# Ledger of designs, part 7: designed miniproteins, single chains, continued (4)

Each design is a single chain, and the fold is of that chain. pLDDT is the mean over its residues in the fold that is shown.

## One batch from the design tools (miniprotein)

Design m12226
Fold by ESMFold2-Fast:
Structure m12226 (fold): chain A 65 residues (1-65)
Amino acid sequence: MAEENKENADKAIEAVRQGNADEAATYASKVKGVGPAIAEAIRRAVEQGRTDDAIRALESIKEAN
């Protein structure tokens, strides 16, 4: 369901806001169309302090689902 994808995307965004790179990547990987490469990119962005970039990526994924 699109609702489940949005829920996982929202949880990933919340993890990014908390600075939890591993949790953000885990929830992002559960969203339809997100593969390991995208999840890794989100994790790296959080680790590098690029929180805004990670949130924008997750919001785009949420919008696409």
Scores: mean pLDDT 79

Design m12227
Fold by ESMFold2-Fast:
Structure m12227 (fold): chain A 65 residues (1-65)
Amino acid sequence: GMSLEEMLSLASEEERREAERLYREGKELLKSDNREDILRGIGLILRAIGIATEAYFRKKKEEEG
């Protein structure tokens, strides 16, 4: 399957920076022993994936017409 990094290669600089920020913050929260922090971390990672996925499909659609 396509990795997050591969999808972000098609994103704008702003979208890439935001997704990387969210993914980094989410990964740090996943290291917590606190359930609430872990759930928040999952939410941030999913948001980063959402940004990458939207950017990828937008770019692909532009190239296909």
Scores: mean pLDDT 81

Design m12228
Fold by ESMFold2-Fast:
Structure m12228 (fold): chain A 59 residues (1-59)
Amino acid sequence: GMDAAKRAADAARAAGADAEAGQRSGLTVVIQSGDDGENDEGVRAAGQAAGEALRAAGA
């Protein structure tokens, strides 16, 4: 849900900022969308970005 997506957006932002601030081309956009508003598009994009970061770290 949206709470999970918010958590995912925060995780993606932390990963992007710490691991690679240069990921602004994609990661920053999805993080910004998630931060901007709780719109479906931004929430999903942020969740996917965080999922990829978590997958790389966890999988």
Scores: mean pLDDT 54

Design m12229
Fold by ESMFold2-Fast:
Structure m12229 (fold): chain A 55 residues (1-55)
Amino acid sequence: HHMTFEEQIEKWVERVKKEADALAEKRGLSPEERQRLIEEMVESAKKFLESLYNS
């Protein structure tokens, strides 16, 4: 199957979320700090992917 660009991004974002969640747990972050870390890492990951494919 030929995955769409959006499907590829979504799959990669899910991986980043899992890594961010594991990192937050290892660091003993609060639920609020954990959510913020996940959001920040996901946004950074999306910007990186956009620079790679849209430049």
Scores: mean pLDDT 76

Design m12231
Fold by ESMFold2-Fast:
Structure m12231 (fold): chain A 95 residues (1-95)
Amino acid sequence: MPSREELLAAAEEAIAFTRSALSPGQAAAVERLLAEMRASTDPAEARALFQGILSLLFQALSPEQAAELAAWLRERFADDPELVAFVDQLLALHE
């Protein structure tokens, strides 16, 4: 399982990549979850918050942007099959 610090870094990078696609409400929601990740010291809580951020980002993205983000996440988290499976599920729901 990736560390809390690895999840936080990935969340910040994913948000930076996708920020132009976010509505003000979506941006506020991901910023709130990111702040909760920064405040948390529990790796399981950080993972749940990271998954929440990814769910919001994938809902906001075009299919092309979602595929690009998914490819990046699969490469970065290749050693975490559960997280890769979660990303693949989010991509499959994208239209």
Scores: mean pLDDT 82

Design m12232
Fold by ESMFold2-Fast:
Structure m12232 (fold): chain A 64 residues (1-64)
Amino acid sequence: SKKEEAKKRLEELAAKAEARLSDFSREQIEEIQELIRKAVEALDKGDVEKAEEYIKKVEEILKK
């Protein structure tokens, strides 16, 4: 399902962010953590579209 795919993607992004914490400022780390939290909350509410939006924002930070 799209929800399971989004959850898997979020778990992989969280692991990548943890591996790269030394590459980020404290402010960036806080932003990443907030976006991950919001994505989890959206998935819990069944709002897959909103969760994917937050996941994409985390990906953009990790690609910089």
Scores: mean pLDDT 81

Design m12233
Fold by ESMFold2-Fast:
Structure m12233 (fold): chain A 69 residues (1-69)
Amino acid sequence: MEEAEKLLEEAKELTKEGRELIEKNTKEDILRGIGLLLRGIGLGFDAALLYKKAGGSQEEADEILREAG
């Protein structure tokens, strides 16, 4: 679970920073923000998958994906 928790934390940070950059509405910030958002979403999927492998429920995995995105 430690690995899944770490990935979820990183995913949440990346998606939050990505959204904040997109809100600045400059071309450079939007492109950077989209990149961070995509990386965060990918880590969120990895965290949810790792959580399911550790015996987590589908409902808990869905919650992790919502938290990440």
Scores: mean pLDDT 78

Design m12234
Fold by ESMFold2-Fast:
Structure m12234 (fold): chain A 67 residues (1-67)
Amino acid sequence: MESPDEREVARALAEIWLGIDLSNFPDDVEALRESADRLVETLAKTYSPEIVEEVRRWLEERIEALK
């Protein structure tokens, strides 16, 4: 079973990443999506597929809301 700590860390990394990228690319949705894909690929090397999919879904929802 995935530990709450792993999910919490992955989520925190995604929030930090999104905050940085929104500051740099607030109007560039493609750049945000490319950066999100790189983060998801990095997380997929360390975290379970379930945690990775939760982070991916959260990032997609946040980026889509910017359109």
Scores: mean pLDDT 74

Design m12235
Fold by ESMFold2-Fast:
Structure m12235 (fold): chain A 92 residues (1-92)
Amino acid sequence: MEELTKEKLLEKLRKYLEELVKKGEISEEEAELLLKIYEALLELIEEEGIKTFRTEEEALELLKKAAKKAGISEEELKRLLESLEKREKELE
């Protein structure tokens, strides 16, 4: 079996998101959206053969493609990222 399988990464993310929901740091809806985006992101990395990101701009572009593949609008993605950024600042 692969050391870092898609299923293993998704399970770890799911557990992490469940902890954040329990703490009241994110909503269940935000957790569902993040999981879908991450799953779509892993599929795009496999399909495009992406090994590394050179810039934050390349990572953001891939994230937008993943969100679109998951059926999430750019507006929903923006709101989700803004929510996460705000919470990150509260934890500093």
Scores: mean pLDDT 68

Design m12236
Fold by ESMFold2-Fast:
Structure m12236 (fold): chain A 77 residues (1-77)
Amino acid sequence: MDPEELDEEVMEALALITVAITKKAFGGTDEQADELYKLLLSAKTREELQALIKAMLNSKSVDEAIKNVKKVLEEFK
């Protein structure tokens, strides 16, 4: 396994757990949770996914989390 490339199953599991925690913490809607999940799944490397999760955890609301995650994704072209 290349440790710099995400295992698809591990990525999906981390995205699901992170979205579930965010929904519980911020009380976001199902649509916001789905958008955030799709953004996390667009990460191509473990480093990218860690950056997205960090951006989300540093956010104060679901809307801010989505905005911050989108910004980080644009930096990982």
Scores: mean pLDDT 72

Design m12237
Fold by ESMFold2-Fast:
Structure m12237 (fold): chain A 60 residues (1-60)
Amino acid sequence: SAMAEEGRRLAEEGGRALAAGDNERGSKLVQEGSRLLAEALGVDEGDRVAVRAYLAATEA
């Protein structure tokens, strides 16, 4: 979905920002990306943890 696609883009940008040392911008982008992905997928708290772990893993 468009929401999931946008969430992935924001999370990817956030991951790159975190890798570059921009913790404030990176954290905000990852949070927004994770929120959009969770909403698009209709996931529970446990799945939200998994989504955050996935986003952290794709930061490199």
Scores: mean pLDDT 73

Design m12238
Fold by ESMFold2-Fast:
Structure m12238 (fold): chain A 65 residues (1-65)
Amino acid sequence: SMDEEKAKELLKEAEELIKKIEDEVIRSLGMHDLEHIKELIKQGKYKEAVEKLEKMIKSIKEILK
């Protein structure tokens, strides 16, 4: 589905952005949140995963400024 494809694309983007976070604690928290989102995708909750990933990506981009 379109939501599944979007969730997978955003997941890949979030993974790449998290790797750029130099603060070990913030990076660890981001990885923990990402594992929760991966579980949502595994459960077929693509719309919820997309919403959480978009918020996460926005937050990480602010950190990386």
Scores: mean pLDDT 86

Design m12240
Fold by ESMFold2-Fast:
Structure m12240 (fold): chain A 60 residues (1-60)
Amino acid sequence: GPFLARVVEDYEAKTPDELTLKKGDIVEVLEVVDDYYVLAKNLKTGEIGKIPKRYLEKIE
């Protein structure tokens, strides 16, 4: 199911379907896309897009 995660490093979107995120941003992970990417919602902006999993740490 969906869970919250914290952005551990700044990430700049490389395609229109990706999120630009700042370290410390909180996202809701909606779906696992593949081995490298999740679909997430940026709770600060409300934008939904892909982000590489390596930039996220699950909140307990």
Scores: mean pLDDT 85

Design m12241
Fold by ESMFold2-Fast:
Structure m12241 (fold): chain A 79 residues (1-79)
Amino acid sequence: REELRKELLKLIGEIIDLIGDILELEKEIEKLKKEMEKEPEKKEELEKKIEELKKKIEELEKKIKELKEKMDKLDEELG
């Protein structure tokens, strides 16, 4: 089933893109953590920004989970 294979490759591509987005957000969190060490007066503000970035990562992880569930269903159909 050529169409199922194409759909699977599309889902893999979407997962790779989402992983890339998560890695960028993780780098931003590490940068903010370093700024907290340098600017203690801004700790509360930076902690809020880190929490917002963590929430974005959780949303992206949920999307990856949904895409993996779609891949599992396609794999069952290919068997």
Scores: mean pLDDT 82

Design m12242
Fold by ESMFold2-Fast:
Structure m12242 (fold): chain A 67 residues (1-67)
Amino acid sequence: VEELVEQLKDADPRVRYEAALQLGQLGDPRAIEPLEKLDLGGWVQLAVREAVEAIRAGRPVPPAELP
């Protein structure tokens, strides 16, 4: 979990997106607060919000295709 939280701070938006998805799949509530603190912008922020919702709902985030 902490390793993925560090990846959320990566300069590469793809790395941040993948970290958010993995945190959502883990379903660890410890990830909710770090995800909510991030202001990543654009579609990456949407992925972060989806991950937070998935963690709260107790379901995995699929390997989603972007719109």
Scores: mean pLDDT 65

Design m12243
Fold by ESMFold2-Fast:
Structure m12243 (fold): chain A 92 residues (1-92)
Amino acid sequence: GKAQELLDLARQAVENAERLVEAAKKYSDIDPKNALSFANGALKAAEVARKHAEEARKLDPSLKPQADEIMRRADEVIEEANKVIEEVKKKL
């Protein structure tokens, strides 16, 4: 149903956000401009994950534990991405 589709999209978005923030961390010292691009991508993907997870749990409250876990992971990505952005801006 629609709720499960949104949860699946949220999971894909948070997995993408996690890959992007790891790339941002890896490139932070060797390519600050590319690291900034990855970090901004991670923020956008994390926000998509939060939005879809929130919509999924509103449509189907039984999905709340899975949606809450995705939102927790998205919040961790947002924190780490903002840290990379702050560190990289000092180098640019």
Scores: mean pLDDT 91

Design m12244
Fold by ESMFold2-Fast:
Structure m12244 (fold): chain A 71 residues (1-71)
Amino acid sequence: MAEELREEAEKAKKEGNEVEALELLARAAYEEKDYEKAIEYLEKAAELAKKTDEQRAAELEFELEEARKKL
């Protein structure tokens, strides 16, 4: 459920996992069919991930393209 994803995102943010927090927020928005907001969160997550984990960044970019197809 979107509310549970938001709570997990807050916990991840508090623990310093910004990329994970943004990914969880994107999934919550996607479940609510707010694809524009999901795209915004995925763009931020991918940008941050590029600095630390190229594989995760590529995975997030893939999710970003899937979200764009829903528009």
Scores: mean pLDDT 80

Design m12245
Fold by ESMFold2-Fast:
Structure m12245 (fold): chain A 64 residues (1-64)
Amino acid sequence: VSPEARLARTTAAAASTLSPEEVIAVAEETARREGLDPELGRKTARLLVALRAAGHAISAEPLP
């Protein structure tokens, strides 16, 4: 599994249970842990928060 897929999965799980601010923090930390750019973490979190706000289902792999 790619680091990007792992980031997306972790962020999607967080987005289903945490506040938007906490989701961003979790994604940024996960990106750092996976050796990815923290900006990618923030972008992933914002995308998932936006999908949640739009009423889309949030799953472990929302970015196929």
Scores: mean pLDDT 72

Design m12246
Fold by ESMFold2-Fast:
Structure m12246 (fold): chain A 57 residues (1-57)
Amino acid sequence: MTAEELWQEALADPSKRKELLEKSIELGVEAIVEGVRAAIAKEKGSEEIGKEPFEKL
Protein backbone atom coordinates (compact mmCIF):
# COMPACT_ATOMS: atom_id res chain seq x y z
CA MET A 1 0.00 0.00 0.00
CA THR A 2 1.40 3.34 -1.05
CA ALA A 3 0.14 6.92 -0.85
CA GLU A 4 0.58 7.26 -4.60
CA GLU A 5 -1.68 4.30 -5.27
CA LEU A 6 -4.48 5.82 -3.24
CA TRP A 7 -4.13 9.03 -5.18
CA GLN A 8 -4.21 7.38 -8.59
CA GLU A 9 -7.22 5.29 -7.65
CA ALA A 10 -9.17 8.36 -6.64
CA LEU A 11 -8.29 10.08 -9.89
CA ALA A 12 -9.36 7.04 -11.91
CA ASP A 13 -12.78 6.98 -10.30
CA PRO A 14 -14.76 10.04 -11.37
CA SER A 15 -17.31 9.35 -8.65
CA LYS A 16 -14.81 9.60 -5.82
CA ARG A 17 -12.77 12.25 -7.56
CA LYS A 18 -15.38 14.89 -6.82
CA GLU A 19 -15.63 14.03 -3.15
CA LEU A 20 -11.87 13.74 -2.78
CA LEU A 21 -11.32 17.12 -4.42
CA GLU A 22 -13.66 18.85 -1.99
CA LYS A 23 -11.94 17.26 0.98
CA SER A 24 -8.49 18.13 -0.36
CA ILE A 25 -9.41 21.78 -0.71
CA GLU A 26 -10.73 21.94 2.83
CA LEU A 27 -7.64 20.17 4.15
CA GLY A 28 -5.43 22.83 2.58
CA VAL A 29 -3.58 20.81 0.00
CA GLU A 30 -2.26 24.04 -1.47
CA ALA A 31 0.06 24.43 1.49
CA ILE A 32 1.46 20.96 0.89
CA VAL A 33 2.09 21.62 -2.78
CA GLU A 34 4.03 24.75 -1.92
CA GLY A 35 6.15 22.88 0.59
CA VAL A 36 6.96 20.09 -1.82
CA ARG A 37 7.92 22.49 -4.56
CA ALA A 38 10.21 24.44 -2.25
CA ALA A 39 11.91 21.24 -1.10
CA ILE A 40 12.55 20.10 -4.66
CA ALA A 41 13.97 23.46 -5.69
CA LYS A 42 16.26 23.49 -2.67
CA GLU A 43 17.59 20.00 -3.31
CA LYS A 44 18.05 20.37 -7.05
CA GLY A 45 19.00 24.00 -6.95
CA SER A 46 16.99 24.56 -10.09
CA GLU A 47 15.10 27.75 -9.51
CA GLU A 48 14.03 27.49 -13.13
CA ILE A 49 11.53 24.81 -12.17
CA GLY A 50 9.73 27.16 -9.82
CA LYS A 51 9.43 29.75 -12.54
CA GLU A 52 8.22 27.82 -15.58
CA PRO A 53 5.74 25.40 -13.96
CA PHE A 54 4.35 28.31 -11.98
CA GLU A 55 3.35 30.20 -15.10
CA LYS A 56 2.23 27.04 -16.88
CA LEU A 57 0.09 25.70 -14.09
Scores: mean pLDDT 53

Design m12247
Fold by ESMFold2-Fast:
Structure m12247 (fold): chain A 55 residues (1-55)
Amino acid sequence: MATPEEGLQLAKELIELMKKLPEQQRRDFAERFSEAVNERDIEKMKEILEEVKKL
């Protein structure tokens, strides 16, 4: 399946990880992720998620 579901799953993981970050970093990552979602760039969404995981 072509799947919008993959992007949604990545978004859920990002939201959970961002809960532990300072407010300013959460805003920055949310903005970058929103850009990736608008571009439908799954690879960029994954890169953002991995960046947050390293924090």
Scores: mean pLDDT 76

Design m12248
Fold by ESMFold2-Fast:
Structure m12248 (fold): chain A 79 residues (1-79)
Amino acid sequence: MEAEREEFLRRLTEALRAGDWAAVGRLLREMVERGFSAEEIAELLEEALAELNAPFGGPVEVEIESVEAVRAVADELLA
């Protein structure tokens, strides 16, 4: 479980850094298929954003689209 979580964190960080929202959406779907909850996906997004802070030595602005993607996954799980 944790090894898969670490791999998703790495891939999510790379997709976010590249601005590849198609890859982000794909990873979110893959995480849901692997049994990750919306809350776990939100935690991974927060960790990926923390990784993105490393090149700047400080906080980076969060893209609103990442929050909306998590919300869309949560809505899908509740449907």
Scores: mean pLDDT 66

Design m12249
Fold by ESMFold2-Fast:
Formats: C-alpha cells, sequence, structure tokens
Structure m12249 (fold): chain A 57 residues (1-57)
C-alpha cells in the first residue's frame, strides 16, 4: 500500500521517520497504537502516526 503525508511529520524519536507534505511512502505494517511502519523511496524505514497519512492505492 502507498500513503502520502498530508502535513509535515516531525522526527521525535529514533524509531520515527520525518516526512515532508506530499511525500509518498510504502505502508509495511499498521500498529495497534495508531502508528504505521513505512518505507520511503530512499529505503528509510520508520514509524509515522497514521493521522499524518492518507492512503492512496
Amino acid sequence: MVARAVAPVPKTGPDELALRPGEEVEVLEELPDGRWLVRGKDGRTGLVPASYLELLS
């Protein structure tokens, strides 16, 4: 699945991934705490709150 950032995502911890608005990521896993494990086009992986992302297809 592909998702796009709807707002700037800050990196607040070592496991989190910072994203710019409009940046697209691959969703690898949805976590029960409301964060998604994602991979950027550059191969970086990290956690992003689902509220910052919109699912594409």
Scores: mean pLDDT 81

Design m12250
Fold by ESMFold2-Fast:
Structure m12250 (fold): chain A 84 residues (1-84)
Amino acid sequence: MEEVKEKIEKILKETPGVVDYKIGAGDMIFALVRIRADSLEEARRIANEIAQKIEKEFPEYKVSVALVAFRGNEADFLLLVEKK
């Protein structure tokens, strides 16, 4: 679990547009990710790209993406990382 969390953190740090994040872990891993983009569509594209990178690194996991808030040029997404 810690290894998965560390890899997710690395993906978030390497993703342009990610300005803040919080990661929690237990029976599942979740990440609350703040993305700065010029549109909601671009922010959603970035969030989906993060989800795809996580799933590629950990094929046994499924990533769900939910929009939590959108204010000005920043969007908050919840990423739920669960074993299949």
Scores: mean pLDDT 83

Design m12251
Fold by ESMFold2-Fast:
Structure m12251 (fold): chain A 64 residues (1-64)
Amino acid sequence: MLKPGDVVEVVKDVTTVGNPPLTLKKGDLVRVLKVYEDGTAEVESLATGARGLVGSEYLKKVPA
């Protein structure tokens, strides 16, 4: 489903796990950096360049 290098859309406002936590807004575009076995993804905000960990259920692959 998700893989490193994918650009995906945030489907709901979410605060990522991390220190500091990253707040993502519905409709934000992020780049997937890494996907973990537990369903967590490390992402980078395309708007701010900030990184954080978020559940992959909050992310949807952008249509081609």
Scores: mean pLDDT 75

Design m12252
Fold by ESMFold2-Fast:
Structure m12252 (fold): chain A 78 residues (1-78)
Amino acid sequence: MKKLEELVKEIEELGYPAIAKTFREAYLLAKELGDEETAEELLRLMEETIEAIKKGDVTRVTGLALRVIGILLDLESK
């Protein structure tokens, strides 16, 4: 929980609140479903998103945003 909120806050402070919200929703849903592997993947993807934003890699940020949307949709289908 604390690590999630720290990563979400950093993404929001970097100017991407919509992506931060999607990551938080996907993580909480994965935890609720007991999908610990997907929850750990989402934490890693948040760290990668922060790095991509700091590097100005817009293509990578876009790819990571689409990836988390896909993960959220998959989790919601269960």
Scores: mean pLDDT 84

Design m12253
Fold by ESMFold2-Fast:
Structure m12253 (fold): chain A 75 residues (1-75)
Amino acid sequence: SREEAEKLRKKGLELMKQKKYEEAAKLFEEALKVAPPEDVPLLLLNLASAYLELGKEEKAEEARRKAEEARRALE
């Protein structure tokens, strides 16, 4: 699942470079479903970036808050 999450994340980042932000967000959401806890904070930050580019500020803030919570849970 970690390898699958990383493949989805890399595809999402490539879509971000192509400015396909809605498609990128969907791939980051799919990656989160199969990611181990250690990889969740970074994926949530990637998702937040996609939401910001889409003008979805509230969703982006929620994703950033969840990223901070997930990071603290790893301590």
Scores: mean pLDDT 88

Design m12254
Fold by ESMFold2-Fast:
Structure m12254 (fold): chain A 86 residues (1-86)
Amino acid sequence: SMEELEEIREKLEKLLNKILRTGKPLSKDEQSELNKIYEKVLEALRALNVDPKWIQRLEEAKSKNERFYITVLIAATEYLILRLRG
């Protein structure tokens, strides 16, 4: 739902802001939450039959660093919200 995507976006922004404020990597619990968010975003992208290049970019971002990965997840979530709004 759109409400669930808005909640996901807020959670991602909180994780990004923590990294920016502290300069520390995410805790194990925060990494677990991020993995759950990733699975939900990936499922939503696939359900909307999005260009496979979006999924590839997310997988590549995951291998770089947490800050970049979260930034790409935020962009993907915003894209999903826009698609559902029309």
Scores: mean pLDDT 83

Design m12255
Fold by ESMFold2-Fast:
Structure m12255 (fold): chain A 59 residues (1-59)
Amino acid sequence: MMSEEDREKARKFIEGAFPLSEEEIEKVLEYLESLPEEEARRIANDPHLLQKLIREILA
């Protein structure tokens, strides 16, 4: 599971970078939490990976 710090970072980035609803933000965060901790941490701390993931989930 993603750490509270990584979750907060991801949430702030998503809110600032994309015009997503609260429900959409939660879906992205739930997906990150379903990944292995190392992958979730990498994506949450890499703006390019996070942006790519958001596009794939919400496309």
Scores: mean pLDDT 73

Design m12257
Fold by ESMFold2-Fast:
Structure m12257 (fold): chain A 81 residues (1-81)
Amino acid sequence: MSRERLEAEVLEAIGAMYEALGDRLEKQGKFDEAAKVYEKSAEIYEEAARLYSGVDPEHAARLRKLAEETRKKADELKKKS
């Protein structure tokens, strides 16, 4: 449990770092690069949600929603590229 939760927390943090990088690239007008980075962030959030699902289902649900929102952001930026 503690190791699995720690792994999930680390992945969530990495996902957030990629999302922050995507935000920075978007502000620079690098929409194609930002979209790819947001897609990576969403994938990592989905993986973190899978690890949380057995230990914290409510947190897993929040991360799945965050992953979906981040993926939609990526799709919207692809239309601008």
Scores: mean pLDDT 85

Design m12258
Fold by ESMFold2-Fast:
Structure m12258 (fold): chain A 64 residues (1-64)
Amino acid sequence: SLLEEGKKYYEQGKYEEAAEKYLEALRIDPTNSAALNELMAVLSKLSGEKAEELKRELDGLVRR
């Protein structure tokens, strides 16, 4: 599953890839609280332009 793939990236320290997998899960099911919680945790470990890009993607998914 996308959550399992995200967790594997997280375990490898690949936080950007982990965040992208959690975002994909939220695009499929915006009510997936597990994906949202794990994405928020991953985003707290990221900085710079890619982190801001991912945060904007998340904001776009929740503001409808």
Scores: mean pLDDT 79

Design m12259
Fold by ESMFold2-Fast:
Structure m12259 (fold): chain A 64 residues (1-64)
Amino acid sequence: MTAEQRDEFIAFLVDELGLSEEKARRVLRVLEENPNITPAELAERTGVSVAAARVALRKYRELV
């Protein structure tokens, strides 16, 4: 993932899902470390809702 794609992903999480920048950066870090993670596991590890985790995971897979 390029720096531009990371910035796009963080902006998407903040603007579209209403996440804080800190939480958006945490979601990105967990996804970069665990690209095959389930939405439920992502939600558990980051504290976002399962619905937000599903949207984040779809967006991440579009960018990679």
Scores: mean pLDDT 84

Design m12261
Fold by ESMFold2-Fast:
Structure m12261 (fold): chain A 64 residues (1-64)
Amino acid sequence: LEELRELVEELEEKDPELARALRGAIEALENGDAVATEAGIRELEKIDPEVARLVREEMERRGL
């Protein structure tokens, strides 16, 4: 999760849309909201499939 937060900070100036979508997915992960996390992953897949994969791996690690 910390790696995803660091990625958000890196992306804020380079790709603000991706950074915002990733931040939403991280918030859903921290809240344990599987439905919101899946929705966030789908939005991320439209922008950057690799970032979406990282979020899915974290979701699976958390047992969501």
Scores: mean pLDDT 82

Design m12262
Fold by ESMFold2-Fast:
Structure m12262 (fold): chain A 66 residues (1-66)
Amino acid sequence: MIEEAIRYAEEGNIEEAIKALEEAKKEHSDDPTIVGLIDIAIQLLKQGNIEEAVKIAKEVLRLVEK
């Protein structure tokens, strides 16, 4: 889901990117750090700060791929 969210955001499909991040948040609900970063990325997307949202989503992806 996080990889799909990054892809949707880079393609300009912000609605689908937000949905993918919300699904990733459910998958990682036991990790408050991951959940918090996903929430920040969703808020940035809603504010139109796509570049910063993608940057944060990529950091989340790096953390979950460990």
Scores: mean pLDDT 83

Design m12263
Fold by ESMFold2-Fast:
Structure m12263 (fold): chain A 60 residues (1-60)
Amino acid sequence: MEKEIENLKKAIEDYEKKLAQLRARLSQTTDPERQARLQAMIDELEKNIESLKKKIEYLK
């Protein structure tokens, strides 16, 4: 369980890095369809990060 928690923490850090990259891509794109898709991915990542944090607390 402890190693799993550490792996989840690392996954969260990776997701936060991806979130920053997606926001940067969103600011660079002029394509409305891609902007909408990037925004949806950002929203999903934020929800996934929250869920992972909740799972870590549950596993403790």
Scores: mean pLDDT 81

